# Designed miniproteins, single chains: the designs that were tried, part 100

Each design is a single chain, and the fold is of that chain. pLDDT is the mean over its residues in the fold that is shown.

## One batch from the design tools (miniprotein)

Design m3693
Fold by ESMFold2-Fast:
Structure m3693 (fold): chain A 86 residues (1-86)
Amino acid sequence: MSEEELEKTAEEAYKNARALIDELPGLPADQRVPATVAIMLYVSLLILAGKKEEAAEIYRRMADVEEQLGDTETAERFRKRAEELA
């Protein structure tokens, strides 16, 4: 992948991750796991593109969603990942 293609793909990944996070609390349980996996793939792509701040933001937003859903352990794990990137 060229550097320009990676940059464009990272921009799309960031936008797509944010959109998925916004809908995540309203998804049925069977759809939340695939959505979380997709978000994590977008985060990996952001890290590869050097977009650490954007990746950290996505982790923090995912932590907030998991806490809202009652999964405090997963929320804490995502917050720690965000701190490691910042």
Scores: mean pLDDT 81

Design m3694
Fold by ESMFold2-Fast:
Structure m3694 (fold): chain A 64 residues (1-64)
Amino acid sequence: SSLTEKLRARLAELKEAAKDYPELQAELAELEERLKTFEKLSVSEQVALALRLIGLELDLELLK
């Protein structure tokens, strides 16, 4: 879906921006793995995953 593509693109940008921050690597890898089955998740699980991506983007800004 277009939403899956958008989230995957944002994750790729975040992975590039966070490449020098090992603290985020494990959570980014877990998020990437969960995103592979995004379209099979419930709406509440999809919302939770999207919010986690936003949270990691914020975590990166706080580490800078």
Scores: mean pLDDT 82

Design m3695
Fold by ESMFold2-Fast:
Structure m3695 (fold): chain A 64 residues (1-64)
Amino acid sequence: SHMAPLEVDVTLTATPENAELAEAGSDALIQGIRGGAIVRVTVVDVGNPELAARLQKRVDEARA
């Protein structure tokens, strides 16, 4: 393509204190991915491995 879409790198941090913010952020990213945006997502576990796993699964499912 002569005009490639914008590619963005995003890091989602999974902490026990800010689960709501991480989920809201993942919802916005999923909408962007479904809308055709090229987004590279890195999920980092900082004391909430269950949330980190859920965030990763949501991102992976949005790309499928």
Scores: mean pLDDT 75

Design m3696
Fold by ESMFold2-Fast:
Formats: C-alpha cells, sequence, structure tokens
Structure m3696 (fold): chain A 72 residues (1-72)
C-alpha cells in the first residue's frame, strides 16, 4: 500500500466512525481515540466537539483537512 492509499483508507475509516458516533452506533470517545492516533490531540478535540454539537459535516471536514495536511 502506498502512502497515498494508506492515508485515503485511514480517512475513510475515520469518517465512517464519525458518522457512526453521530448516529449513536458507537461512543464519541472511541472516535476521539481513533482520530487522536491518526491525526493527533488537537484534531481529535475538534472532531469530538463537532460530534457532540451534532455537526457531522464539520467533523468530516476536520478529518478530511487533517488527512490532506499529511499528504503535503
Amino acid sequence: MTKEEKLVAQEVAARLLAAAAHNGMISVEDVREHVRSLYGEEVADKVEAAIRAGDLNTALKIITEASDEKLK
């Protein structure tokens, strides 16, 4: 798997977990820990805040921007 393919797979997984937490299928804490492991504490805090506010679109945008930053 190339660096690009790995980053895309990680982004898709993180976005699916954020959507699952938004719909009450998993805990917000589980999503936060996953995002922290991939993108760090600051990104994890922002994603948790967006999910707790019920703003899935913002959570997905934060994950996409963090993934794009790793491609640079």
Scores: mean pLDDT 83

Design m3697
Fold by ESMFold2-Fast:
Structure m3697 (fold): chain A 89 residues (1-89)
Amino acid sequence: MGLGEEIVLSEKQKKLKEEIEKVGEEAIELAKKALELGLITPEQLVAIQLLKVAALTSVYLGDLEGAEAGLKALKEIKKELEEKIKKAE
């Protein structure tokens, strides 16, 4: 089956992929909540979704620095969204 043989990830790539998927999903869910509260724009939600895709693409390309930078950016966005939501309570 050809779907798994062309994209063989190293252990580092697998760990980065799992962290990006988890943190990215958490950031997107917080962004959806922030959008419902009027704290961000729909364009900002799309930008966060595209950042997750870009970070995952860096993993598959073997750009570990780009993947780590994307993960760091997603963690920062998650923190900022949590703080904005807390201030809106």
Scores: mean pLDDT 83

Design m3698
Fold by ESMFold2-Fast:
Structure m3698 (fold): chain A 99 residues (1-99)
Amino acid sequence: SSMEKERRKKKQEAISRVIGLLIRAIGEAIEILILDKSKKEEEELIKKAKKSIKDAKDVVDKAKKDGLLTDDEVAELKKLIKTTEKSVKELIEEAKKKK
């Protein structure tokens, strides 16, 4: 049905948005690690990485409320977000030790 196709499209868009936000958070953390950034630029990138993680959590919560995700899919995405958040934190701490 047209409604089922639209629901599948919205689900795919939500999952793609989560993936994109997590990739952005990792990229921002890697930029801090690899590039010689000022303290102010580093603080801004840390803030952006944290916002990307928060936005990913918000997308999952909204998609769950909208009935787009199964409980298993929500659990998998939340586990991925937690793993990414830990990796981002570890990259930022490594960058701080290098300076």
Scores: mean pLDDT 87

Design m3699
Fold by ESMFold2-Fast:
Structure m3699 (fold): chain A 82 residues (1-82)
Amino acid sequence: SHMHEQLNQELDEIVREAKELLEKDKKKGIKALVTRIEELAKKSSPDMESLLNGIADAIKEAENLSKEEIIEILELYKKYLK
């Protein structure tokens, strides 16, 4: 659907930016990533808002995860949307 296509494109952009931010500063990268996902959620339908907030919550728990594991979480949710 158009919404899934748009959401996947925005998530691709978020993942791309997250990779750069996490390489420079993991803590700041996580915070910036969570903020962008939560902002995207506010602009989405209720179903998509729920999914995006779930992704943000998973990333918030990521203080003990590697940057690679954080990116894997994002990629997993992108696959769910397709």
Scores: mean pLDDT 73

Design m3700
Fold by ESMFold2-Fast:
Structure m3700 (fold): chain A 72 residues (1-72)
Amino acid sequence: SEARKLLLRGIGLILRGIGLEIDAERLREEAERTGDEELKRKAEELLKEGEKLIEEGKELIEEAEKLFKEEE
């Protein structure tokens, strides 16, 4: 099923995005504690990448839901 493939890809992207957000939060806390501006920038970059992957994953899941309705 094409819908199933899109669903699994969407879930995978969301999980990867969440992982990046967790890493970003950890680096942000370290940057706040140490005053390291490079860690702050890296944390902001990882957060943006994580948010992008989650958005892309949600779009794939929405497309999968549409295809599931068409397959029924």
Scores: mean pLDDT 87

Design m3701
Fold by ESMFold2-Fast:
Structure m3701 (fold): chain A 74 residues (1-74)
Amino acid sequence: MSEEERLNLVRARLQEVRDEGLAAGASIEEIRARLRETLRRLSEELNLSPEQVEELEREVDHMVAALEASRAAR
């Protein structure tokens, strides 16, 4: 599995977790916790580099910020 394949696999998993949480009516805090837990587990399983983890953490923060902004705009 290439670096790009690992990142895409993690991204797909994070998107699934986000969408599942949203469909279930989970709070932003619950979605954030699930996303961070999923990223930590996959980082260990796939032995991701610090640079890969940093990029994915940024993507998680962006997803959470987008959800917070969406709710604040009510």
Scores: mean pLDDT 81

Design m3702
Fold by ESMFold2-Fast:
Structure m3702 (fold): chain A 56 residues (1-56)
Amino acid sequence: MEDEKKRFEELIEKVKNAPSISEAIKIARETFPGDVSEELKKELAKIITELNKKEL
């Protein structure tokens, strides 16, 4: 869990600094390839959705 927390913090920072929604998605996929906690996935989906709304 602590490793996931650290990874999550790094992901949040990178996603916030992403130049576009496409880059944010790429970063998210690299950080959590598939088998991560549901909580982490849910937060990532929320952040990506917010970035997508901002692009509009």
Scores: mean pLDDT 66

Design m3703
Fold by ESMFold2-Fast:
Structure m3703 (fold): chain A 60 residues (1-60)
Amino acid sequence: DRGRLLVRGAKAALDAGDDYAAKVLAEQVKRLGDEEGVREIAEYAKSLGRDDTAEYIESL
């Protein structure tokens, strides 16, 4: 579904070093009501050592 595609896009953005795009995509996942998707993106960011980005996404 659209939520899953946005989660995949956010992870790809994190892999590419584009934390801004990852945050924008995570906000869209939040607007869809997909709290598990938001958590998955935040956990992935944390696994990559992007603690500030993970904290932001968790705070959405």
Scores: mean pLDDT 85

Design m3704
Fold by ESMFold2-Fast:
Structure m3704 (fold): chain A 82 residues (1-82)
Amino acid sequence: ALLESARKLRELGDKLFEEGKYEEALEFYERALRLLQDAGASPAEIAEVLRNIGKVYEALGKHEEAERYYREAEELLREAGL
């Protein structure tokens, strides 16, 4: 199932992030995001992955890109009434 696959990819991304493998973590989070969107996942779950991508960009020193992802997550939650 798409949701189960997305959650596994996110979990792998989290492990890679903790290991300092930021570019690999980004690839797994981006894949998870695509699967969540394709599956019609909740705005809350999509926003969590967007924030994880933002954290990767912060760790890479790409603060402007990080802020764009944090803002996207915030807008998504606002539109959902969260």
Scores: mean pLDDT 88

Design m3705
Fold by ESMFold2-Fast:
Structure m3705 (fold): chain A 62 residues (1-62)
Amino acid sequence: SKVEEAIKKIKENAEIVGALLKKELGIEVTVKVEQVDEDTLKVTTTYGDTVIVSTLDVSEFV
C-alpha cells in the first residue's frame, strides 16, 4: 500500500537525519512510525527527555 511505502521511506530518511542530528546536537533522536488509520501515521519523536507526538496524513502526499 502507499502507506507501507511511505513508512519505509520515512524510516530510511529518519536513519540519515538521526545520524546528522547526533553529529550536530550530540544527542540521539529516535523516530517511531505507527499506522493509526488507512492513510494516517503517528510519528513519535524522542529527543533526550522530550517526547513529541505528531500525526501525518499520507493521503496528502500520494
Scores: mean pLDDT 72

Design m3706
Fold by ESMFold2-Fast:
Structure m3706 (fold): chain A 74 residues (1-74)
Amino acid sequence: MQAVRDQLETIARRMGRQADIDAIRAMSDQALRDRAQQIIDREGSGDVAYRYAQSRTGQMIIILGAVIRDAQAA
């Protein structure tokens, strides 16, 4: 799970989103998994969302996308 966090933080840093890095650091391993599942459930009728759910990299992208959306909504 730490390797997943490190990769998500790297992506968020490349996007210039410090708030997203802080949000990722604040989430537990279970919270990150639950967040990914919530996004899949919300968007999961689409072919793209389903394909992403089948890969670890896709799961990371889905989680990061949610963190960014939540930060923008706040």
Scores: mean pLDDT 59

Design m3707
Fold by ESMFold2-Fast:
Structure m3707 (fold): chain A 90 residues (1-90)
Amino acid sequence: ATLDEAIKDAKEDVKKNPDDAYAWYYLGNILYEAGKYDEAIEYYKKAIELTPESNKKAQARYLENLSKALLAAGKDEEAKKYLEEAKKLS
């Protein structure tokens, strides 16, 4: 499968399971691999929004990947903020 096919499949998965934080996170990861950093940032934020505050491991993981995508997009100050939040949860 091509990267474009993987993006299409992941987008279909979030349409089928719109409340699944992991599905949004997985879509963000594929978009990050594709160099589509602004879209990856959007979908990582959606994954965090859907994750219960009590699930600190998932919150930390999603915040770390959000920070990486923000750095790749040149948003250094925002990236630092989310990385510090992730470290507090780990």
Scores: mean pLDDT 88

Design m3708
Fold by ESMFold2-Fast:
Structure m3708 (fold): chain A 57 residues (1-57)
Amino acid sequence: ALKDLTPDQVAEAARLYVEDPEITPEEIAKRLGVSVETAEAILKQLRALHADAQAAR
């Protein structure tokens, strides 16, 4: 579950994504000190939230 991450790690990942939407899971993993699998889960969630917001319009 994403809840295994600290709120600070999630907030930093969201900030990185806003600054660079093309950011890779490897770059997030390196910046946050988490596994690439964890970084992929974060990016998948952020992209899903963006897509859901756009579909709701």
Scores: mean pLDDT 73

Design m3709
Fold by ESMFold2-Fast:
Structure m3709 (fold): chain A 81 residues (1-81)
Amino acid sequence: AEIVERTLTFRNPSVDGKDLEVRVEELEGDRFVEVLSETLTAVNGVITVKFSYRKGSRVVVTIDTVGDDGERVTVAAIVFT
């Protein structure tokens, strides 16, 4: 199985200056396994995430805003195969 590197650029002006939690999960058999979890600050409403996964695997990228009380709001969910 080959490893594929991918760069994802997310742009949303409404999240400019906010901290975004990015999670990347790869499907391993019948469950998702976290391959990346990081917090990025949106600059001019943009974040860029680089990650690696197995070619042909299903990958889910979830981007959440987190409030001061720890409440998560999902602003993007992207699926790759």
Scores: mean pLDDT 80

Design m3710
Fold by ESMFold2-Fast:
Structure m3710 (fold): chain A 61 residues (1-61)
Amino acid sequence: MKEELAKEAEELARELLAAGVPEEDVLREVSTRAYRESGGDPAAANAAARAAQRVIDEHRE
C-alpha cells in the first residue's frame, strides 16, 4: 500500500517534470492526488510529497 503510493507519486512527478511543470507545482499536484486517492489521509500525502521530492532532486542531476 505505502510502497505502491510512493511508486505512483514518483511516476507522476517524472511526467510533470518532463512536461516542464515547476517543482513547487509538481509537489502540490502529487500531494493533492495522494490525499484524494487515500480518502483524505495526510500520511499518504506526506509519503507522496517525499517520493516527489526524491524525483525532483534526481531531475536536477
Scores: mean pLDDT 78

Design m3711
Fold by ESMFold2-Fast:
Structure m3711 (fold): chain A 64 residues (1-64)
Amino acid sequence: QFEADVLLALAEIYLGIAKATPGTPQEKIDEIEKLVDEMRQAVAAGDLERARELFEKLKKLMNE
């Protein structure tokens, strides 16, 4: 689904930004990576609702 693919692509971009940002704690990077992995699983399962929930968690984490 287009929306799920876009959300996953944005999540991968956020992970890249976190890894590229000097001083980002490894714990935060690990949490983002786990959320991206869970989103990938949700997208593969066709679970758009789960993908949206995980993306909201990712946005919250990125603001901290």
Scores: mean pLDDT 80

Design m3712
Fold by ESMFold2-Fast:
Structure m3712 (fold): chain A 60 residues (1-60)
Amino acid sequence: MERKKLLLEFRRMVLEMEIDFYEELLKNESLPKEKKEQLREELERAKRELEEVEKELESL
């Protein structure tokens, strides 16, 4: 149980950092429209994965 919890907490930390990074990049108004669209897709994917990890952590 302990190892699984540590892996999930590590994954959560990595996903939170990715989300923060993408959100920071998206604040740049100078980015081309096409790149903003790609970053939004990456952000949505990371947020979905974070939700899944948080659900698993709550179940532990």
Scores: mean pLDDT 81

Design m3713
Fold by ESMFold2-Fast:
Structure m3713 (fold): chain A 80 residues (1-80)
Amino acid sequence: MEIDDAEVEAVLWDMAAHLAEQYKDYKTAAEFYLKAGEAYLRSGDREKAIEYFQKAVESATKAGDEELREKAQRLLEEAR
C-alpha cells in the first residue's frame, strides 16, 4: 500500500509559498498556503491546516484577490 506523504507535501508547499512571498507574488503564495493547509488536513493535522489557511487569507488580502481570500476564509472556518 502506497504511503501518502501528505505532511511532506505540505512542507514543500509551505517552502514554495515563502519563495512566492519573497518574490512579492502574494496571489501565488496564497494558493500555495491553501495547498499546504489541504495537505495538513489529509495528514490529520487540523491545527496546522488552520494555521496555513490563515496564512492563505493574509496573503490573498495582500494580493487584493477577493475570490481567493473568500475561498481561504471558507476553508479556515470549515477546519475550525
Scores: mean pLDDT 82

Design m3714
Fold by ESMFold2-Fast:
Structure m3714 (fold): chain A 73 residues (1-73)
Amino acid sequence: SAADEALAKGEAAFAAGDYETAARHFEEAVWLDPRNERAWALLAEAYRRLGDEARAAGVERFRDQMRASFAAA
């Protein structure tokens, strides 16, 4: 799927140390599949590797909101 492809590209960029490119691909992955826990975790980690703790925290808060929305049904 497009979400799996975005996740794979993000993981490849992350492994190469290109955290900015990794974050972009992980953003696409969570937009395409907001239930993908792995993509959310990797997005937050990519922002932490970039030194952007505020954005990492924002990602985790938004993930928690999405998780709550899906778990309540």
Scores: mean pLDDT 84

Design m3715
Fold by ESMFold2-Fast:
Structure m3715 (fold): chain A 60 residues (1-60)
Amino acid sequence: SKFEEVKEKALEFAKELLEKHSKEEALRLAKGYIELLSEKYNLSEEQKEELIREVEEFIE
């Protein structure tokens, strides 16, 4: 689905961030990217919150 593709983009970006940044920095930058993805793909607030949760769980 479109949302699954967006989720994959967010997680791939988080992986790249973790290669060069601390976990704290990666999470901050990833959240900024999720804001951009949410606007670009017209995500609902619930979908945005799910993306943030998935990325936080991935980075921990």
Scores: mean pLDDT 83

Design m3717
Fold by ESMFold2-Fast:
Structure m3717 (fold): chain A 71 residues (1-71)
Amino acid sequence: LKETIRHNLEVALKLLEEGNEVAARAALHEALKLSQIAGDEELVSLLEKALRETDVEKRKELLRKAISLLE
């Protein structure tokens, strides 16, 4: 499960770097759902914050932080 969450976050980050915000948002929503299933409240809170973030560079920083929490 954590591996799948990490993969979706890495995909979301890559898509944001490519300027594909719609696809990045879809990957981020999937990571959020999986994080809720995993019961990882810290990760859920961080991903919800990333979804509300309107600045692309700050969103990328939040995603990098989320990936780091998954070791």
Scores: mean pLDDT 81

Design m3718
Fold by ESMFold2-Fast:
Structure m3718 (fold): chain A 72 residues (1-72)
Amino acid sequence: SAERERLAEEVLRLLVELARRHAEAAAAELGLSAEEVLARAEEHARRLAEALRATASLEELRAAVEKARAEL
């Protein structure tokens, strides 16, 4: 389904963006390298997005997009 693929790509994009924003803030608070924390957070976000693409229903993907957008 084109709709499913579009939503899955949107979930990936939003999760990576969330990972970037929150990893930078967390690294600063913890006195860690932002680059290292960001790279690790992005990797975990991509794995989560891939799992959702493989297992989530169309409804779940829509909900994930809505939730991720609300957190940005």
Scores: mean pLDDT 81

Design m3719
Fold by ESMFold2-Fast:
Structure m3719 (fold): chain A 73 residues (1-73)
Amino acid sequence: VEESMANPEEREAAIKAGEENKKKAIEAAKKGDVRKAASYATAAAINYIAAGEPELGLEAIKEVEEAIEKAKK
């Protein structure tokens, strides 16, 4: 019986941190700050992975990448 998953409170905190970093990444992307956007997107992905939600992390990276591409147009 190996359950090494964080408890619900720790998981919720990690997801919240991921959401906050994702918001900052999208904001930076809209401002054209690609470096800052990439940095926050990476932090968000790490937080989501730590929460056991790697799919949310991958989705966050995709959303930030799309925001960067839209800002170029």
Scores: mean pLDDT 78

Design m3720
Fold by ESMFold2-Fast:
Structure m3720 (fold): chain A 71 residues (1-71)
Amino acid sequence: SKEELRKKLLKLIGEILRAIGEIEDARLRLEKAKKAGDEEAIKEAEEEIKKAEEELKKKVEEMKELEKKLE
């Protein structure tokens, strides 16, 4: 049903917003690590950003597919 698809869309939107928040948090950690010259923390933050960006991309693709079904 369209109602079930809309509920799934709302859940995905929430997950996308969470992923965006994780990217922003990791970017803040990266900036702090760069300022401190902490090479290990820089590497960890860069890995977190990459992982979160990949997750965001996947969720956005899922959202686009779901939107097509709502047409």
Scores: mean pLDDT 85

Design m3721
Fold by ESMFold2-Fast:
Structure m3721 (fold): chain A 75 residues (1-75)
Amino acid sequence: LTERQELEIELAMELIGISVLKIAGSRHEPSAEDLLEMAELYERAAELYEKLGDHERAEEYRRLAEEYRKKAEEL
């Protein structure tokens, strides 16, 4: 695999993780731990987008990570 393909696979795995947590959250209100885990996955996805040169998406995903951390703190 090329380095770019490895990053794309890692990104896909993080995005799948986000989707799994969203599905889990639809069964009950998310706990503070669930929200923090979402924040971590968004942060990792942002780092991978940055490495792939997608700075706009990286910034967007970092904002989402911060939003989920704030939700966890308020819960």
Scores: mean pLDDT 80

Design m3722
Fold by ESMFold2-Fast:
Structure m3722 (fold): chain A 68 residues (1-68)
Amino acid sequence: SERFELILKLMKELTKAVKEKDKEKEKEIIEEAKKLGLDALLDILKGSEESNEAMRRAIDKLIERRKR
């Protein structure tokens, strides 16, 4: 279960880094994942989190336009 716990830790740290827009931390986490052969999985997670942020911003813009 040690590998599973490590995967969960990396996923949580990557999600936080994407939300905080910490590009340096994102890079560090991806490099660590590459050493473990998990880079592809974390790259998918990163893309998903970035898409969620883009969607949230698009919704915010639509709400703002509706108020004006």
Scores: mean pLDDT 69

Design m3723
Fold by ESMFold2-Fast:
Structure m3723 (fold): chain A 56 residues (1-56)
Amino acid sequence: MEEEIRRLAERLGVSPETVAAALAVLEDGMSYAEAARIAGVSPAAVRRAARLLREL
């Protein structure tokens, strides 16, 4: 999991925390605002990362 998150973060040009937040939205049904608050990133960054992950 951690290795996968790190590789995705490098591919997307974002922090591992942003990728983890996007995965929490996509897999666990967490809201963008909640995931962003937990990860310490903007909701816009989480939405962008989630979109990029869906394109992979």
Scores: mean pLDDT 79

Design m3724
Fold by ESMFold2-Fast:
Structure m3724 (fold): chain A 65 residues (1-65)
Amino acid sequence: SEDQKKAIEEGIEEARKYTGEEIKEMLEVTKKSLEEAKELGDEQSAELLEKAVEELRKIAKEKGL
């Protein structure tokens, strides 16, 4: 949904300011949401969440996590 996309984009931008523990927590929550979307057959949400996981992993790598 549009609201979910906006929330994900805002979360990714905010994650750039996060500590390592906060990023790790956000990544875990996002992965859980991705699995839930896949179980519900929400293909659009799953695609958005997969991209969010990829971006969060990139931020984690840049922070030495």
Scores: mean pLDDT 78

Design m3725
Fold by ESMFold2-Fast:
Structure m3725 (fold): chain A 60 residues (1-60)
Amino acid sequence: LSPAARQARAELDAVIEAMKRFNEELKKNPEEREKLTGLQLWKRIADLMDEEVARRRAAA
């Protein structure tokens, strides 16, 4: 794979992991889901994505 393709795959995997973590968090606190707007949901996902990217950089 090209370096760009590897980077794109890593970013996609980070998004998938962030979504999984967010889904698990919602399962633990389902009442919080109903209070979140669409923008707040996207912000939460973005924060989890940033955390996953930072975690991978630390592991590299």
Scores: mean pLDDT 70

Design m3727
Fold by ESMFold2-Fast:
Structure m3727 (fold): chain A 93 residues (1-93)
Amino acid sequence: SPVDRLREAFDAALAELEKRIGELTPEELVQEAYDRFLAIVDESPLSPEEKEDLKASLRAVANHLIREGLTPEEALARLRAFVDGLIAQLESR
């Protein structure tokens, strides 16, 4: 399904960030996750309106995580939780 492909793309992006966790500051990790997630949303078969709504949610979460002063490991865990919640919401349609 489109949602399954979207989940696979987010999970792959998170796995690549996890490999680089010792190379990134928390802010850099969140910013790189945000940029990767935006690209995934843009390449998805979602409607333009759904894409803009998801991008707005991604911006809000990225800004919030940067302000919290988390470790890279904590930021990654919060991003995984966000992705899980997002996919669950999309599957509930």
Scores: mean pLDDT 84

Design m3728
Fold by ESMFold2-Fast:
Structure m3728 (fold): chain A 58 residues (1-58)
Amino acid sequence: DKVVNEVADYILKYANFSEEEKEKLKEEALKEVGSKYKDEIEKKVATRDLLAEKAVPK
């Protein structure tokens, strides 16, 4: 949720620029936001993987 807010802020901040500049910045923002968002997603995936390991069949 905090990450989502930061991502939204980042995109909105650049989206406030001119339409052409917004598209260019959007591409760069997506790259940076994606890397940051990916880190948080990976953390969540790791937690889910731990839960899945608990249900490993024997």
Scores: mean pLDDT 61

Design m3729
Fold by ESMFold2-Fast:
Structure m3729 (fold): chain A 57 residues (1-57)
Amino acid sequence: SMDEELDRRLAEASARTLAELAALDAAGEDTREAAIRYTADALRRIGDALQEVLEKR
């Protein structure tokens, strides 16, 4: 269903963002600035995924 596809895409986007932030933290970088940028990028990707699912209706 559409809901299942959206949930999957949102879960994948969230997991990816968390993994990237964890890698930056492990590298000793300032994760705060990176978190802001990656959150903005994640929201954009989520928006793109929502649009794609709606277009496949």
Scores: mean pLDDT 73

Design m3730
Fold by ESMFold2-Fast:
Structure m3730 (fold): chain A 71 residues (1-71)
Amino acid sequence: MEEKEKEFKRIYDEAKQRAVEAALKGDMKGINEVLKELREKLQELGASDAEIRKAVNDLTLAVAEAIKKKR
């Protein structure tokens, strides 16, 4: 149980870093690939649909903030 929580956080943190880097480069395709990989990895981990949706939404907001900061 605790191991799944640590793995969830690791997957999310890695995806957030990659998505923000792609956003700063203006790579919209890279951002979409990171979001797709995040969904797939969390599904493999056994996360609920609600948890996956929240993670994707949180990551999308982080990407939007990174883009605003660059402008």
Scores: mean pLDDT 80

Design m3731
Fold by ESMFold2-Fast:
Structure m3731 (fold): chain A 65 residues (1-65)
Amino acid sequence: SPEEIRRLEERIRELQRRIDELKKQYLELVKNNAPQEEIDKKSREIDEVAGELVRLQEELDRLLA
């Protein structure tokens, strides 16, 4: 469905923007020598969103095949 494809593409773009924002926050924490626990927490948040992005990309690939 073109509608389902578009919704997935929109969600993928949202997650890509979120990852970019989280990476900026991660770099700022590193730059400011934040506690390692805060840096690690931000890294885990990035990994979680990246995992969701991979799942949606796989779903999109299946719809386009």
Scores: mean pLDDT 88

